Designed miniproteins, single chains, continued (3). Designs and how they scored, part 30

Each design is a single chain, and the fold is of that chain. pLDDT is the mean over its residues in the fold that is shown.

## One batch from the design tools (miniprotein)

Design m9010
Fold by ESMFold2-Fast:
Structure m9010 (fold): chain A 64 residues (1-64)
Amino acid sequence: SSETAEIIKEDLLQVAEDALRAGVDPEEIIKAIEKGLQQVKALTPEQQKEIVEEVRKKIEELLA
């Protein structure tokens, strides 16, 4: 569902920001999120890719 995808996206964007602030490597954050999303059966593969892309963009913005 689109609502479930949006909630998960918002939560993961916050997790990514917190991890980046804690000094975790950006690529390690992305890998952890990808692995976590693969376990979420409520999301389609397309929704999982979109969430990963948004997390990557947020990390790029925070590092700029």
Scores: mean pLDDT 83

Design m9011
Fold by ESMFold2-Fast:
Structure m9011 (fold): chain A 84 residues (1-84)
Amino acid sequence: SEEDLALAERVKKFAEEVIEEAEKLKAQGKLEEALFLVEEALGIAEIALGVLKIAGASEEALKIVEEAIDKLEEFEKELKELLA
């Protein structure tokens, strides 16, 4: 549906904006703040994915959100390794 695709695209843009902000925090040495921001974004994206799955959203809409989650998870892993 149009609503499902619109939600998926909003989640994608949100994830992109969060990654940009988290990269700026990382560059400033604010690794814990960057990690918190990414973890909060992951929670929001995972809730959106769950909503889309319950709604019977298209594979295209699900894939958009899953790709956003994958990018956030990669960045979370990088930040956790830097904090270890």
Scores: mean pLDDT 90

Design m9012
Fold by ESMFold2-Fast:
Structure m9012 (fold): chain A 77 residues (1-77)
Amino acid sequence: MSEEEARQLAERITKLVERKVSELAKAGRWDDPEAARKAGVDTVRRVLEENGMSPDVVEETVAEAEKRLDAAIEAAR
Protein backbone atom coordinates (compact mmCIF):
# COMPACT_ATOMS: atom_id res chain seq x y z
CA MET A 1 0.00 0.00 0.00
CA SER A 2 1.30 3.46 -0.93
CA GLU A 3 0.97 6.64 1.16
CA GLU A 4 -1.68 7.87 -1.30
CA GLU A 5 -3.64 4.60 -0.94
CA ALA A 6 -3.32 4.81 2.86
CA ARG A 7 -4.62 8.40 2.81
CA GLN A 8 -7.58 7.40 0.60
CA LEU A 9 -8.45 4.45 2.84
CA ALA A 10 -8.24 6.59 6.00
CA GLU A 11 -10.43 9.23 4.31
CA ARG A 12 -13.10 6.59 3.53
CA ILE A 13 -13.10 5.23 7.08
CA THR A 14 -13.25 8.75 8.56
CA LYS A 15 -16.19 9.72 6.31
CA LEU A 16 -18.11 6.57 7.32
CA VAL A 17 -17.61 7.34 11.03
CA GLU A 18 -18.55 11.03 10.49
CA ARG A 19 -21.81 9.92 8.82
CA LYS A 20 -22.55 7.47 11.65
CA VAL A 21 -21.94 10.18 14.28
CA SER A 22 -24.30 12.54 12.40
CA GLU A 23 -26.98 9.83 12.07
CA LEU A 24 -26.81 9.06 15.80
CA ALA A 25 -27.15 12.77 16.63
CA LYS A 26 -30.14 13.24 14.28
CA ALA A 27 -31.86 10.12 15.65
CA GLY A 28 -31.49 11.37 19.24
CA ARG A 29 -29.17 8.44 20.00
CA TRP A 30 -26.28 10.65 21.09
CA ASP A 31 -25.04 8.32 23.87
CA ASP A 32 -22.23 6.57 21.89
CA PRO A 33 -20.51 9.16 19.61
CA GLU A 34 -17.25 8.77 21.60
CA ALA A 35 -17.37 4.98 21.11
CA ALA A 36 -17.87 5.46 17.35
CA ARG A 37 -14.93 7.91 17.28
CA LYS A 38 -12.64 5.49 19.14
CA ALA A 39 -13.61 2.58 16.87
CA GLY A 40 -12.93 4.70 13.78
CA VAL A 41 -9.51 5.87 15.00
CA ASP A 42 -8.54 2.32 16.08
CA THR A 43 -9.61 0.96 12.67
CA VAL A 44 -7.53 3.54 10.75
CA ARG A 45 -4.43 2.78 12.86
CA ARG A 46 -4.87 -1.00 12.65
CA VAL A 47 -5.42 -1.09 8.87
CA LEU A 48 -2.40 1.14 8.19
CA GLU A 49 -0.17 -0.92 10.52
CA GLU A 50 -1.38 -4.22 8.98
CA ASN A 51 -0.47 -2.84 5.52
CA GLY A 52 3.07 -1.94 6.59
CA MET A 53 2.78 1.84 6.68
CA SER A 54 5.64 3.65 8.42
CA PRO A 55 4.99 4.95 11.98
CA ASP A 56 5.14 8.58 10.81
CA VAL A 57 2.48 8.01 8.13
CA VAL A 58 0.29 6.13 10.63
CA GLU A 59 0.51 8.87 13.29
CA GLU A 60 -0.03 11.72 10.79
CA THR A 61 -3.05 9.97 9.23
CA VAL A 62 -4.53 9.07 12.63
CA ALA A 63 -4.07 12.67 13.86
CA GLU A 64 -5.99 14.01 10.84
CA ALA A 65 -8.77 11.44 11.36
CA GLU A 66 -9.03 12.34 15.08
CA LYS A 67 -9.21 16.06 14.21
CA ARG A 68 -12.02 15.49 11.70
CA LEU A 69 -14.02 13.22 14.03
CA ASP A 70 -13.61 15.67 16.94
CA ALA A 71 -14.92 18.47 14.68
CA ALA A 72 -17.91 16.32 13.67
CA ILE A 73 -18.76 15.57 17.32
CA GLU A 74 -18.44 19.26 18.31
CA ALA A 75 -20.62 20.35 15.35
CA ALA A 76 -23.32 17.87 16.44
CA ARG A 77 -23.39 19.14 20.05
Scores: mean pLDDT 74

Design m9013
Fold by ESMFold2-Fast:
Structure m9013 (fold): chain A 85 residues (1-85)
Amino acid sequence: SIEDYYNKSIPEIIEEFKKKYNLSDRQRFLLSQLLAAIDNDAPDEKIEELRKKLVEEMKRENMTPEQIADIEAFIEKLRELKKKK
């Protein structure tokens, strides 16, 4: 569940996503930057910029629309969970 990810470190989340979605080194880097921004309560504008960069890179690497949607859904759920804390 998403609660399992709430207590995981960013490196642990990245390793799980690498295995599940076969992320490239660049995708892993962009995802780590996005997760760090969310964890540090960065402004919504900064989080949105990082999200757009990650999605653009996933599209360039021909990741499926379904995989991209899954990752975006996870990010939105994590953002909502952080707001409720």
Scores: mean pLDDT 77

Design m9014
Fold by ESMFold2-Fast:
Structure m9014 (fold): chain A 93 residues (1-93)
Amino acid sequence: SKVLEEVRRLLEALGVPDELMEEILNYIKEHPELQKIPLAVLREIVRQANGDLEKLKEMLDRALEKIRELQKKYNGDIGKVVRELAKESLVEK
């Protein structure tokens, strides 16, 4: 998966140990819906988790739930979901 390759490169760049990196990649592989999270959001989540696997899982689950809510609201239109996420991010600051 292209998403798994990009996540692997990100984890390597952040200095995450190989053992922990494989655990994170396996978690994402076992939960393919997590691959719907935009790469920029994944990058920020990994950065904030700072190698804490449990924190990473929690943040990924929260991001996925928010995406699912927006997908339900916009009847699966991913373009509208992405635009609304960007708009809300600008307003909440």
Scores: mean pLDDT 68

Design m9015
Fold by ESMFold2-Fast:
Structure m9015 (fold): chain A 102 residues (1-102)
Amino acid sequence: LKEIAERLLKIGQETGRQEVIELANKALQALKDPALISEAIKHVLDALELLVERGLSEEAIELATELKKYLLDNTLNPFLNGIALPSSTRTDEIIRKAEEKL
């Protein structure tokens, strides 16, 4: 999850997308507290949706796929109880929308 947020920060910096930079930084801050992991996931998902809107569809597909794998690998994490499945569904929707723009 931290690596995904760090890649979002780098993409935002390289493309000059301030909104992506802000969401990536919020995710990285939330990741300092295990209890805020759901907030970190929300910020990552919001940033991925912005990548799709800005035409960075290949990057959005790559990172959404990595996030989905993280969510499925961490279903036993109590801080993700009730969050992992809806978040995984959001990654599928992001991938679908990004593929439509390719």
Scores: mean pLDDT 81

Design m9016
Fold by ESMFold2-Fast:
Structure m9016 (fold): chain A 68 residues (1-68)
Amino acid sequence: TPTEFAKKYLSMDPENYEIYVEYQTLLDEGMSEKEALEILAKKYNLSVSTVKKKVKEAEEKVNEIVEE
């Protein structure tokens, strides 16, 4: 993970970026999307819909930098 990207993103949207990174980690550990969202909702004291929205916002910014 590029250090410059992480620092910039954490400065602008620290919670959104952190939730996105944790979400990707949970998926990599074998959890389903639903399970990952529920775990993060409990951890951050947010609703599942709020976590999903934050993940989407972080993903959109990541995709702006990383071409697919």
Scores: mean pLDDT 73

Design m9017
Fold by ESMFold2-Fast:
Structure m9017 (fold): chain A 91 residues (1-91)
Amino acid sequence: TAEEEAVRHLAEAAVLLGASREEAEAGARAAVEALRRASETPEGAEKALATLDADRAAVDALAAAGELSPEAAAALRAALEALRRVVEEVA
């Protein structure tokens, strides 16, 4: 599912950024659940999509500045794409 993909990619990104696997998995599951619930209203879904667009722009900027490894940038981009699908499937 898009939720399972989002959890996987967020956890991988968090580990690449220095989190433990246990912290990364717990954080990813909490973040995906919060996003899913926020997306149950049209207003929440619109705000979530706008936030994901801003987050993608931030990831692209950090990657361009050399502040994210290519691996971390790829994992974050994959996570954001999966999170967008979670929002679109719930909304």
Scores: mean pLDDT 86

Design m9018
Fold by ESMFold2-Fast:
Structure m9018 (fold): chain A 80 residues (1-80)
Amino acid sequence: AEEERKRKEEIDFTNRAVALALRAIGLSLEAEMLGDPELAKRFDEVAKKAAHANSKEEIDQVEAEITRLEGELAARRAAR
């Protein structure tokens, strides 16, 4: 049914958005623990974008941004 399909699509999308938001929040906390509050703020902003994403394109962009910031976090770990 159309309504069932739309509900499933919304649930699948929401689950992906929530997972990405939680991932970004965890990485934000790690960045703060490493002494990088600016990187932590950037992860927090991406988490908010994930929570407010309304399209597959937006969520794909959020995932790419998290991956990029994870690279910066890895560099911070290496420098410490």
Scores: mean pLDDT 80

Design m9019
Fold by ESMFold2-Fast:
Structure m9019 (fold): chain A 75 residues (1-75)
Amino acid sequence: SKEVEEAIKLLKSEDPETVTFAAEALVKLGLEEAKPAIPALVEATKSEDEEIRKAALEALEKIGGKEAEEALKKL
């Protein structure tokens, strides 16, 4: 959906507040809608910014499902 596409773009921001907003929006959309964003969330967990990493990690845990669980295992 457009909302997921916009959230994926915001996840690439260097601003922790923007990334946190995008991550929380994906959690709100739920598992089925958020699946396309899982690769972008995984990349955000590799950020040099601790707040960005934390927001992405928490979103992956809250979204859940096989794809997010598999991504978390590889971190």
Scores: mean pLDDT 83

Design m9020
Fold by ESMFold2-Fast:
Structure m9020 (fold): chain A 91 residues (1-91)
Amino acid sequence: SSEIEKIRKDALEGKPVTVTIDSPQDVVRVMSIFQKAIKEGKFPKKITLLYSTPQQKQYAQALIEAIRDELRREGIDVDSVELEIKQLPPP
């Protein structure tokens, strides 16, 4: 999708990234992009995850923890990256 391509480009350029989490597939796709960005040393300094439902919030929280774990594995200070989760109204 156009959204996932923008996320990929911004993440690999180290720009702030905003992601809407709708499904578990979004978590998998976005995590793949962030793993690549982290390994290339181009990881964004700010990541905002947007959710609408309590289930989507759980997906967003899981993604944040996966990102933190990947940063730790690559020896990057997790506090150097601003990670936030924000609620949107249901559609």
Scores: mean pLDDT 81

Design m9021
Fold by ESMFold2-Fast:
Structure m9021 (fold): chain A 109 residues (1-109)
Amino acid sequence: SLAEQLRALAEQLLKAKTREELRALAAEIARVSAQLPVREVTPSRLGVSSPGRPLTAEALDTFLAHATASIAEIAEALAAWAEMQALLAAGEAPVSLPTAAQIREALAA
């Protein structure tokens, strides 16, 4: 299933040792998540994408190009995102959804 594929990719991300491995796994996550139904996106006026929106390969390449964090930190962030996409693919809701206040705080940061 898509959920199983995304969880497997999350595990592989945590074992990645090079940026090239992270890029390859990130591209695979983007490919798999593109098969998921997109949740309704709030207007761009809010400056944030819906948490259920699939990551594009272009957005991922941009993130990796500008990331100054360690390989482990990048891997953990991508793995957490892949796990969230896996939950959505399985039809499961995240344990906690961001409040309007949390979204505003994230936009301010």
Scores: mean pLDDT 59

Design m9022
Fold by ESMFold2-Fast:
Structure m9022 (fold): chain A 79 residues (1-79)
Amino acid sequence: TPLDLFEAGNYEEAYKLGKALLDGNQPLPVADPAEFFYKLGEAAEKIGNLEDAKYYYQIALTLDPNNEKARENLEKLKA
């Protein structure tokens, strides 16, 4: 899964598969969409896609305003 690749430190592949999952025709098949978007943002940030990272962190915060890490990472990227 994209999360498994992220936890293994394979951020490029995690981001690629996460994007492919998001582009699917079915509802997003994840238990926690807020966590999914947060991890997608972290993967984007790790590979240098800072604009995509901001975008996904904003979505994660829209879904879960209590995601402290998404908020902190988004604030860092706005500076």
Scores: mean pLDDT 77

Design m9023
Fold by ESMFold2-Fast:
Structure m9023 (fold): chain A 95 residues (1-95)
Amino acid sequence: TAAEALAEARRHLAEARRALEAKDYETARDHAEEAARHLKRAAELLGDRETALTAEQVLNVLENAKKKGDEEYIKAVLEDALPVLEAALARLEAA
């Protein structure tokens, strides 16, 4: 199940990057949120409390960006969030 969660996180991160390049910030945010949820689940299954907390914090930031509705703000949040989630994925895949 951890391997399945990591595979889903990887897929959603790739889709988030693609949507961000296409300037589809709503789709990019939705995929980034799903990636964060799957990373949190994988981290919890692997006993990595710090990575689980990081994924939860990123998820909260993405959900708050959705409420503001500012496209430039959502873009900036995604540019900051995606590298954090990508680093979390790399750490969990190395475990």
Scores: mean pLDDT 86

Design m9024
Fold by ESMFold2-Fast:
Structure m9024 (fold): chain A 104 residues (1-104)
Amino acid sequence: TLNVDDFNQFLKLHDLTYTVKSQEELVQLLQDVYEVVKNNTDPNSLKLPAYNAGFLVELAKEVPKNCSFDAFSKAMNTAFQVVSENGNLAIVKNPLVNACKKES
């Protein structure tokens, strides 16, 4: 469900020097980001250059801390796709904030 090409394009559009090589690497990275955001821990625990880690964590903070990893990863994947297609971070705030919103 995670798209490596969209994520790598997202990174390049934001002048981030990191890339992922596989879906498994992307899943692991998002799990690590999720734990940092959920537990409000140090972004330096992510094995990324500090600027890349900070950027991803700030984006991920838009997702409510009570969301499951599945909801979180789907919202982040949508954000990467939208940015890779449109180059605009502002339009991803709604899918991130609403990642685990239950529709009645």
Scores: mean pLDDT 72

Design m9025
Fold by ESMFold2-Fast:
Structure m9025 (fold): chain A 90 residues (1-90)
Amino acid sequence: DALLDAVRQASDWMRTEDPEYQRLRQEKAAAIAAGDNARAAELTHQMTALGRDRTQAIAGVPVSEHRFAVLATAAELIRIGDQIDEEWGL
């Protein structure tokens, strides 16, 4: 699935290379440490929106919030599976 591949590519790049995603992660950690649950929730929404935007840029087509949520879940399950396969030599 080309959209699933785009989600996986965007997720990997954001986790390793995207300075904007790294900034949002740091701000969320700071909000949690400060006990600002409302700010942490807002930052979580911004991180999800960024993931969708990055995916749309790679795919070259719009992706709905609902479709992105489903594909992002599938991408995370595949990533976990790939890590298990690598660790277990599968």
Scores: mean pLDDT 79

Design m9026
Fold by ESMFold2-Fast:
Structure m9026 (fold): chain A 76 residues (1-76)
Amino acid sequence: DAATARAMELLVRAQEAMRGADAETFFAIVERLLAELRALGAEVSDVEVDRAAATVSFTLRVPADDTTLDVTLRPG
């Protein structure tokens, strides 16, 4: 619903911003994204950072509609 739609919009915008980014820029974008998701009232858990692969994985829960998403982010 609306809360999940806002969370998805943030994920899409972050994915666009990290396209072709170096590892440092990628991790900065992810850090900002996690803060923005938490500010929306979403729950972020099980955050795993793989610096060698430049990958961040986490579980995102949106309590307003009981939606849970497993998210993996990578630069292009």
Scores: mean pLDDT 82

Design m9027
Fold by ESMFold2-Fast:
Structure m9027 (fold): chain A 82 residues (1-82)
Amino acid sequence: MEEAVQRAYELGRKRAEELFKKKGYLSGKEIQEIADEATAEVVAEMEKETGRPLSDAEVRAIRLAAIEGATKAYIDYLKKKK
């Protein structure tokens, strides 16, 4: 689980950074979409690796990490923008 949480965080952060580089702006809705997509990918990978469905608590932990990663990229990018 710790590895999955870390992967979700990094994936959310990376995707948010890439979208900012292209658009120069990111809405709250786009941050949520990035987090949802990162969560879906990490959950799918974990379910394939473990051979079982993840619990609601596990999915929630992964989603929170993805949101934190995307949000951190947003904050860091805004600090660099004049």
Scores: mean pLDDT 79

Design m9028
Fold by ESMFold2-Fast:
Structure m9028 (fold): chain A 71 residues (1-71)
Amino acid sequence: AEAYAEALARFAKEVLGMSEEEAERIKRLIIEAARLAEEKGFEEAEKKYGEELKALEEELKARREEGIKKA
């Protein structure tokens, strides 16, 4: 989970031109959602983080569609 979160944050920073702060937020969100899913199950993680993860997915799609240049 942490390795995946770090890889996605790196992609967002290096490919999509997101700030260091935005990349760290993405990393933390994914790690926390994964930990909650492991501790209390997928339904609890979806209930708490589902909307934030969906918003993140939509933002990443929008930035890719806008053709944001590599920083």
Scores: mean pLDDT 70

Design m9029
Fold by ESMFold2-Fast:
Structure m9029 (fold): chain A 64 residues (1-64)
Amino acid sequence: MLWSEQELIDELRKAAEKEKKEGPFTPEERLAFLEKLLSKLEPGSPEEKLVQSMIDTVKKLIEK
């Protein structure tokens, strides 16, 4: 089932809380997390575009 905006926000909040407790994700771990989110979003949605932008940002950090 494809996620609504609220489900995406809830999953991002859970990831942020995990980072606060366990320390920040590596760029590779963050990329894997974001790609998993992307697979659950509706193609062409604003949420997909947001997650894709985040993926592009993380990829640039890995390439530096």
Scores: mean pLDDT 74

Design m9030
Fold by ESMFold2-Fast:
Structure m9030 (fold): chain A 96 residues (1-96)
Amino acid sequence: TALDEAIKLQVDVIKNKKTLTPEQLREYAEKAVELLKKAADEGDLGGVLQATATLKYIAEVLKDPSLIDEAIEKLRKEGYYSAATALRAIYEGSLA
């Protein structure tokens, strides 16, 4: 499921955060955005929340909040408005 893939991605990032380059972390962020879209398409709320949390974590490790803004704009441009809103809310520390 999208949730299982998102959990695996989060574990990989946490486990390897000290050895991953900024470029590799950005690649993981791109994978998280794709998993967020997949979870949204499947109606997998757990997958949406997990992929969003993974994106937030990567942005924190990179110390680059623009990663979140770029992901939000990409999601909106592709019609994933609810997913974009969820990402923004979780990034800002808001609970739905």
Scores: mean pLDDT 80

Design m9031
Fold by ESMFold2-Fast:
Structure m9031 (fold): chain A 79 residues (1-79)
Amino acid sequence: DQLRMAKNVIDTALDMVKRGLADYVTLQGAYDSILLLPEAPQEAIELVRKAVELAKNGEPNSVVAELLEEARRIVEEAI
């Protein structure tokens, strides 16, 4: 189930961001993983990509988490 795999990737990245354990390299890995899932919603993929860019620019973890929470919501609605 590729949608559940996408949700698991986002959930893991989101947990790490909220705990202050994720840098932009960690988020890039999550983005690369989701790109391999053809059933993943494009809107969710774009939100994860934007989260990588914001983290790379040193934006607060709270802002990065907000994008990942929205990506998770989109994937959950597609399941």
Scores: mean pLDDT 83

Design m9032
Fold by ESMFold2-Fast:
Structure m9032 (fold): chain A 107 residues (1-107)
Amino acid sequence: LEEAQRLLDRGAEAYKQEKYEEAVELATEALRLAREADPDSGLVADALVLLGNAYKKLGKYEEAAELYREAARKLRALAERETDPYVKEALLDMADYLERKAEELKK
């Protein structure tokens, strides 16, 4: 997971620099490593969100919407396992937000 986190951090930096294709490459690799280590990890959801944001900037709205929906499903699964009610609510709020973003892109 440490390597996946480093790639995700680099991808987020590329995104901030408007290097969206580089952000996609780095986030895709981070997602692959995170899924290999723990498919239910929060890093999987984080990588999916970064990918969705980068695809949206590249005009790939259908792909971005699918990534946001997958991230929302991962966050809801994390919320089901979360014992802290504050953290659980934050995860569910983020999932709802991502589903709304996906809905807007598909319209």
Scores: mean pLDDT 85

Design m9033
Fold by ESMFold2-Fast:
Structure m9033 (fold): chain A 77 residues (1-77)
Amino acid sequence: MVIEVPVSASDPLEVVAERIYEAVADVLRAEGASEEQIRESARRAAEQAHAWLAAQGAAEGVVRVDTETGEVEVLPA
């Protein structure tokens, strides 16, 4: 399943990580992921989003998470 989460460069890393966690946690937990794995996945996705926004000079973006592959992609808003 692909889940898209809007992110902003003005939001702290912890806020972005919490939004991603809230969006993916129920799906990943149903697929057998541990809480530690889900939190680590959300944290890495948030770090990737912040790095992408900084590199692009973008104020906003969309984090796309594929829950089957674990792939994370950041896209323009």
Scores: mean pLDDT 82

Design m9034
Fold by ESMFold2-Fast:
Structure m9034 (fold): chain A 97 residues (1-97)
Amino acid sequence: VEADIALLKQAYERLLAENPDMPEDIKELLKEFLEVVLEKLSKETDPMQRTKLLFLFTAALSEVYIAWESYKKNGKEHLLNEAKETLEEMIKWLKEE
């Protein structure tokens, strides 16, 4: 349990450290998503459900990273906006569970 939590926190902190110029609103959404996932992990005992939560968060980090790299190269904000919308929807869905 502690190892899973440490892994997610490390991944989040590394993304932020490597991308300090990322917009604050996307950073806040990632933090909220992390907090919701950590809360669910604290209550979840099923290994498959725990693995799903880990996958969802790491996949979200990757999507945000790709969208931000794309934005820096070509200024296309629509991918970054889509990533924000996806994060907001996922956070809402997990909270309603």
Scores: mean pLDDT 80

Design m9035
Fold by ESMFold2-Fast:
Structure m9035 (fold): chain A 59 residues (1-59)
Amino acid sequence: DEELEKAAAEYVEKKNPNWQVVDVKVTPESVEVLVRDTVTGEFSIIRIPVEEVKKLLEE
């Protein structure tokens, strides 16, 4: 779902400005956002429950 991917990516980038979104994967339970820390160069996966991402799409 493109809307879920976009909302999750924007949320993660706003949460930590050092994180660059590399990839987004939607699962039935959560949206997994692969980020790269621009300061350390390390990769990590941020998991957001689908219900939380849906709240970001409300109004």
Scores: mean pLDDT 78

Design m9036
Fold by ESMFold2-Fast:
Structure m9036 (fold): chain A 75 residues (1-75)
Amino acid sequence: MYSVEEIEEAVANKDLEALRKAAEENPQFAAKLILIIQLMQGKTPEEALLEMNKYILSNPEDPSRPLAEEELARL
């Protein structure tokens, strides 16, 4: 399991590969890591949130799905 410190180090190093691997190994953090990856690629916060919510909605077993549906309804 990736620790918060390992994720923060990957963000500081702009290591997109390490962040993608962390998302694959930690499904519970995958949506948040997608958000971070999008922001690191220069997306706006709105675009990054949209991509995160698309990822959550593409995975029917994601426990964050109800929250993603609520956030999309507010946009």
Scores: mean pLDDT 67

Design m9037
Fold by ESMFold2-Fast:
Parts: sequence; structure tokens; C-alpha cells
Structure m9037 (fold): chain A 56 residues (1-56)
Amino acid sequence: KKKESLKKKIEFLEDLRKREDAGRAAHPLTPEEQAAYDEYRKLIDKDIENLKKELE
């Protein structure tokens, strides 16, 4: 099913996000780096949300 591929992609993005969050927490960022990370995080969160909506 198409849903199986979507679930795997969601899991991949969630793991990626978790690893990025752990790396960011381990090292202080400059304000510019923090802003770039926040934008990146929003894009990942939006992708996960959109994929979850496709599972409906």
C-alpha cells in the first residue's frame, strides 16, 4: 500500500529531526545559526505533518 511508504518516510524524517535536535542541544549556536536551524526545523515539521495528512 502507498500508506506503507508514507509511514517509512515519516519515521525517517522523525529520526532525522531527533538526531538534529540532539546535535543542536549539545552545542550552543550563534543567533544566525539558530535562525537557520529554526527554519530548517519548521520545514521538517511541515513535511511530517503533510505526510501524516496523506495517510488519512
Scores: mean pLDDT 76

Design m9038
Fold by ESMFold2-Fast:
Structure m9038 (fold): chain A 85 residues (1-85)
Amino acid sequence: SRKEELKKELKKLVEEALKLAEKLGLLTEEEKEEALKLLEEFIANSEEAELEEAVKNLRELIEIEKLAIKNKVKSAEELKELLEK
């Protein structure tokens, strides 16, 4: 079903986003565990339209994280400065 496809895509995108955030040094192990717990709850309680919006938003976040890695960003403050230009 479309909803099951979206759940799989969302889990894949969250895993990629967390991996990139960890590479940037922006995420602790505790924060990662909390994010994964919130993801499972969100997936359990979300309708198709909410899942589609989450997938879109995560794709945009991953692009930002990739840009941050390319520019050697090391902190949340540096990331904010990069995004504000």
Scores: mean pLDDT 78

Design m9039
Fold by ESMFold2-Fast:
Structure m9039 (fold): chain A 80 residues (1-80)
Amino acid sequence: SAEEEALLAEIRRLREELEKDPENKEVQRRLLEASLRLAQLIPDPEHRRIALAIVAQEARKAGLEDIAAEAERELQRLDA
């Protein structure tokens, strides 16, 4: 979809920015937000669960509790 293509392009751009400036917390946040949104758009529930779990783990390690909590809430809904 157009939304998926736009998110993939944004993620690639943000990853390139983070490679140039690994300490940029704002770029890291935007990358994880885009990754969370992309995970939510995965049609296959099994693949969506895997992607959400990765986002939750990475966000938690980065100290981005809001993003981690959102990903974890989505995972709980899938496991219900």
Scores: mean pLDDT 85

Design m9040
Fold by ESMFold2-Fast:
Formats: C-alpha cells, sequence, structure tokens
Structure m9040 (fold): chain A 76 residues (1-76)
C-alpha cells in the first residue's frame, strides 16, 4: 500500500509499506504536525473522500488502492 502526501506547499512524498499499523502510525504523526501548523487535511481513496484516517487506510487496504492525504491552509 502506498500513502501519498501532498503538503500545503504542493510537495508530494510517498510511504510504501505492507504493514497497516506502521501506515497508521506514520499518518497520525504527519496529521499531528499539520494540526500544530493550523493546516486542514482530507484523505482520498479510489475517488472517495474520508476525514477519518483509519477508515481511509482500511478502505485502501480492502480495495488494493493507495491513500492520498491532502493538506490545505485554513480559509481566511
Amino acid sequence: MIVKVTTEDGEVFEVDTNDVKKVIAVVLRIIGEAIERGATYTFEVDGKTYTNPLEAILAAARAGKDVHVHFTPREP
């Protein structure tokens, strides 16, 4: 499974792992850092949007799809 992360600056990086628990730990750490910066986040799996990271990761694992995390700055 691949976790693709698009930062609010438009940078993209990927984490590839076969261990769902490691994916969860990495995603939660990245989200925590983004929240501290005041950024919002959404998850996209197979064209569907999720706000819950665990549901997104499990949906991707079941469907054999990637998880894409999008970080956006807060609206004014």
Scores: mean pLDDT 72

Design m9041
Fold by ESMFold2-Fast:
Structure m9041 (fold): chain A 91 residues (1-91)
Amino acid sequence: MKGKGEVRGVSRALAEKIAELLNESGLAEAEVVGDTTVVAEAEITKETAEKIAQLLNESGLADAEVIGDRVVRFTPKEGNPGTKFFSFTPL
């Protein structure tokens, strides 16, 4: 089942890198909205959330972990303070 998640308050450069990484991986259809928001559509599964967290960790963009089955919590390593969330809701 597909769901939609968003992350707000990232820099434009980080938003573009996250969107590119998700699109290139095939895990999500991601776009940058405005300058500081990433919107992504993905399968609502624990496996997809874990793969997204792994990509963010391996890319060096953020420290990421899965909370529950469909929430990815991450802290950007550079240029963006604080904890961010991708929370996927059913479409």
Scores: mean pLDDT 76

Design m9042
Fold by ESMFold2-Fast:
Structure m9042 (fold): chain A 99 residues (1-99)
Amino acid sequence: SAALERALEEVRRVAERLAELPEAELQARRDATIKKIDEALKKGEMSKEQAELAKQAVDHLVQAALALQRGDEATAEEHARRAVEAFLRAAELEEKAKK
């Protein structure tokens, strides 16, 4: 779908930007983001399912960036697609929560 293609293009751009960071900085940002997700879950600001999908999206983005740093475009593409799937599911749950 056009929406899936646009989301994949956006995720690829984010992964390319993250791939410019040193690996240690990338891992530090990953850990900080996971901590914020866990804190939001603890405060009841998101559901357990939303938190799990957000963590999956973050992990796949990091793996895509690391694959790009190694020149492994095929692995980067696989992780980018999985990040998009997790991101779109999380967005759908957020929209349902607003109703």
Scores: mean pLDDT 84

Design m9043
Fold by ESMFold2-Fast:
Structure m9043 (fold): chain A 94 residues (1-94)
Amino acid sequence: MEEEIKKLIEELKKKPEEDIRKALKEMGFDEESIEKLIEAIKSGDIEKVLELIKEYLERLAKEGDPAAKYILKSDKKTQLEAAKLILEQLLSLV
């Protein structure tokens, strides 16, 4: 899982910042989180990328998303699998 997430971040790192910014906006990330996530991706900071994705899921859960609520209550493996799916969705949009 961690190696797969690292590979996704390395692929995203190759993409133009403007394409990543547009995709994150379409996925519902706020402006501040978008800029922080772009910086984390471009620097290859896996821990920071995962932290920002968790914050995104926490916002969705607070807004009533049942999938986000389930993921946040689940084990670390399920949370990492959710982060991987979010990064795969991002990569598919850029």
Scores: mean pLDDT 84

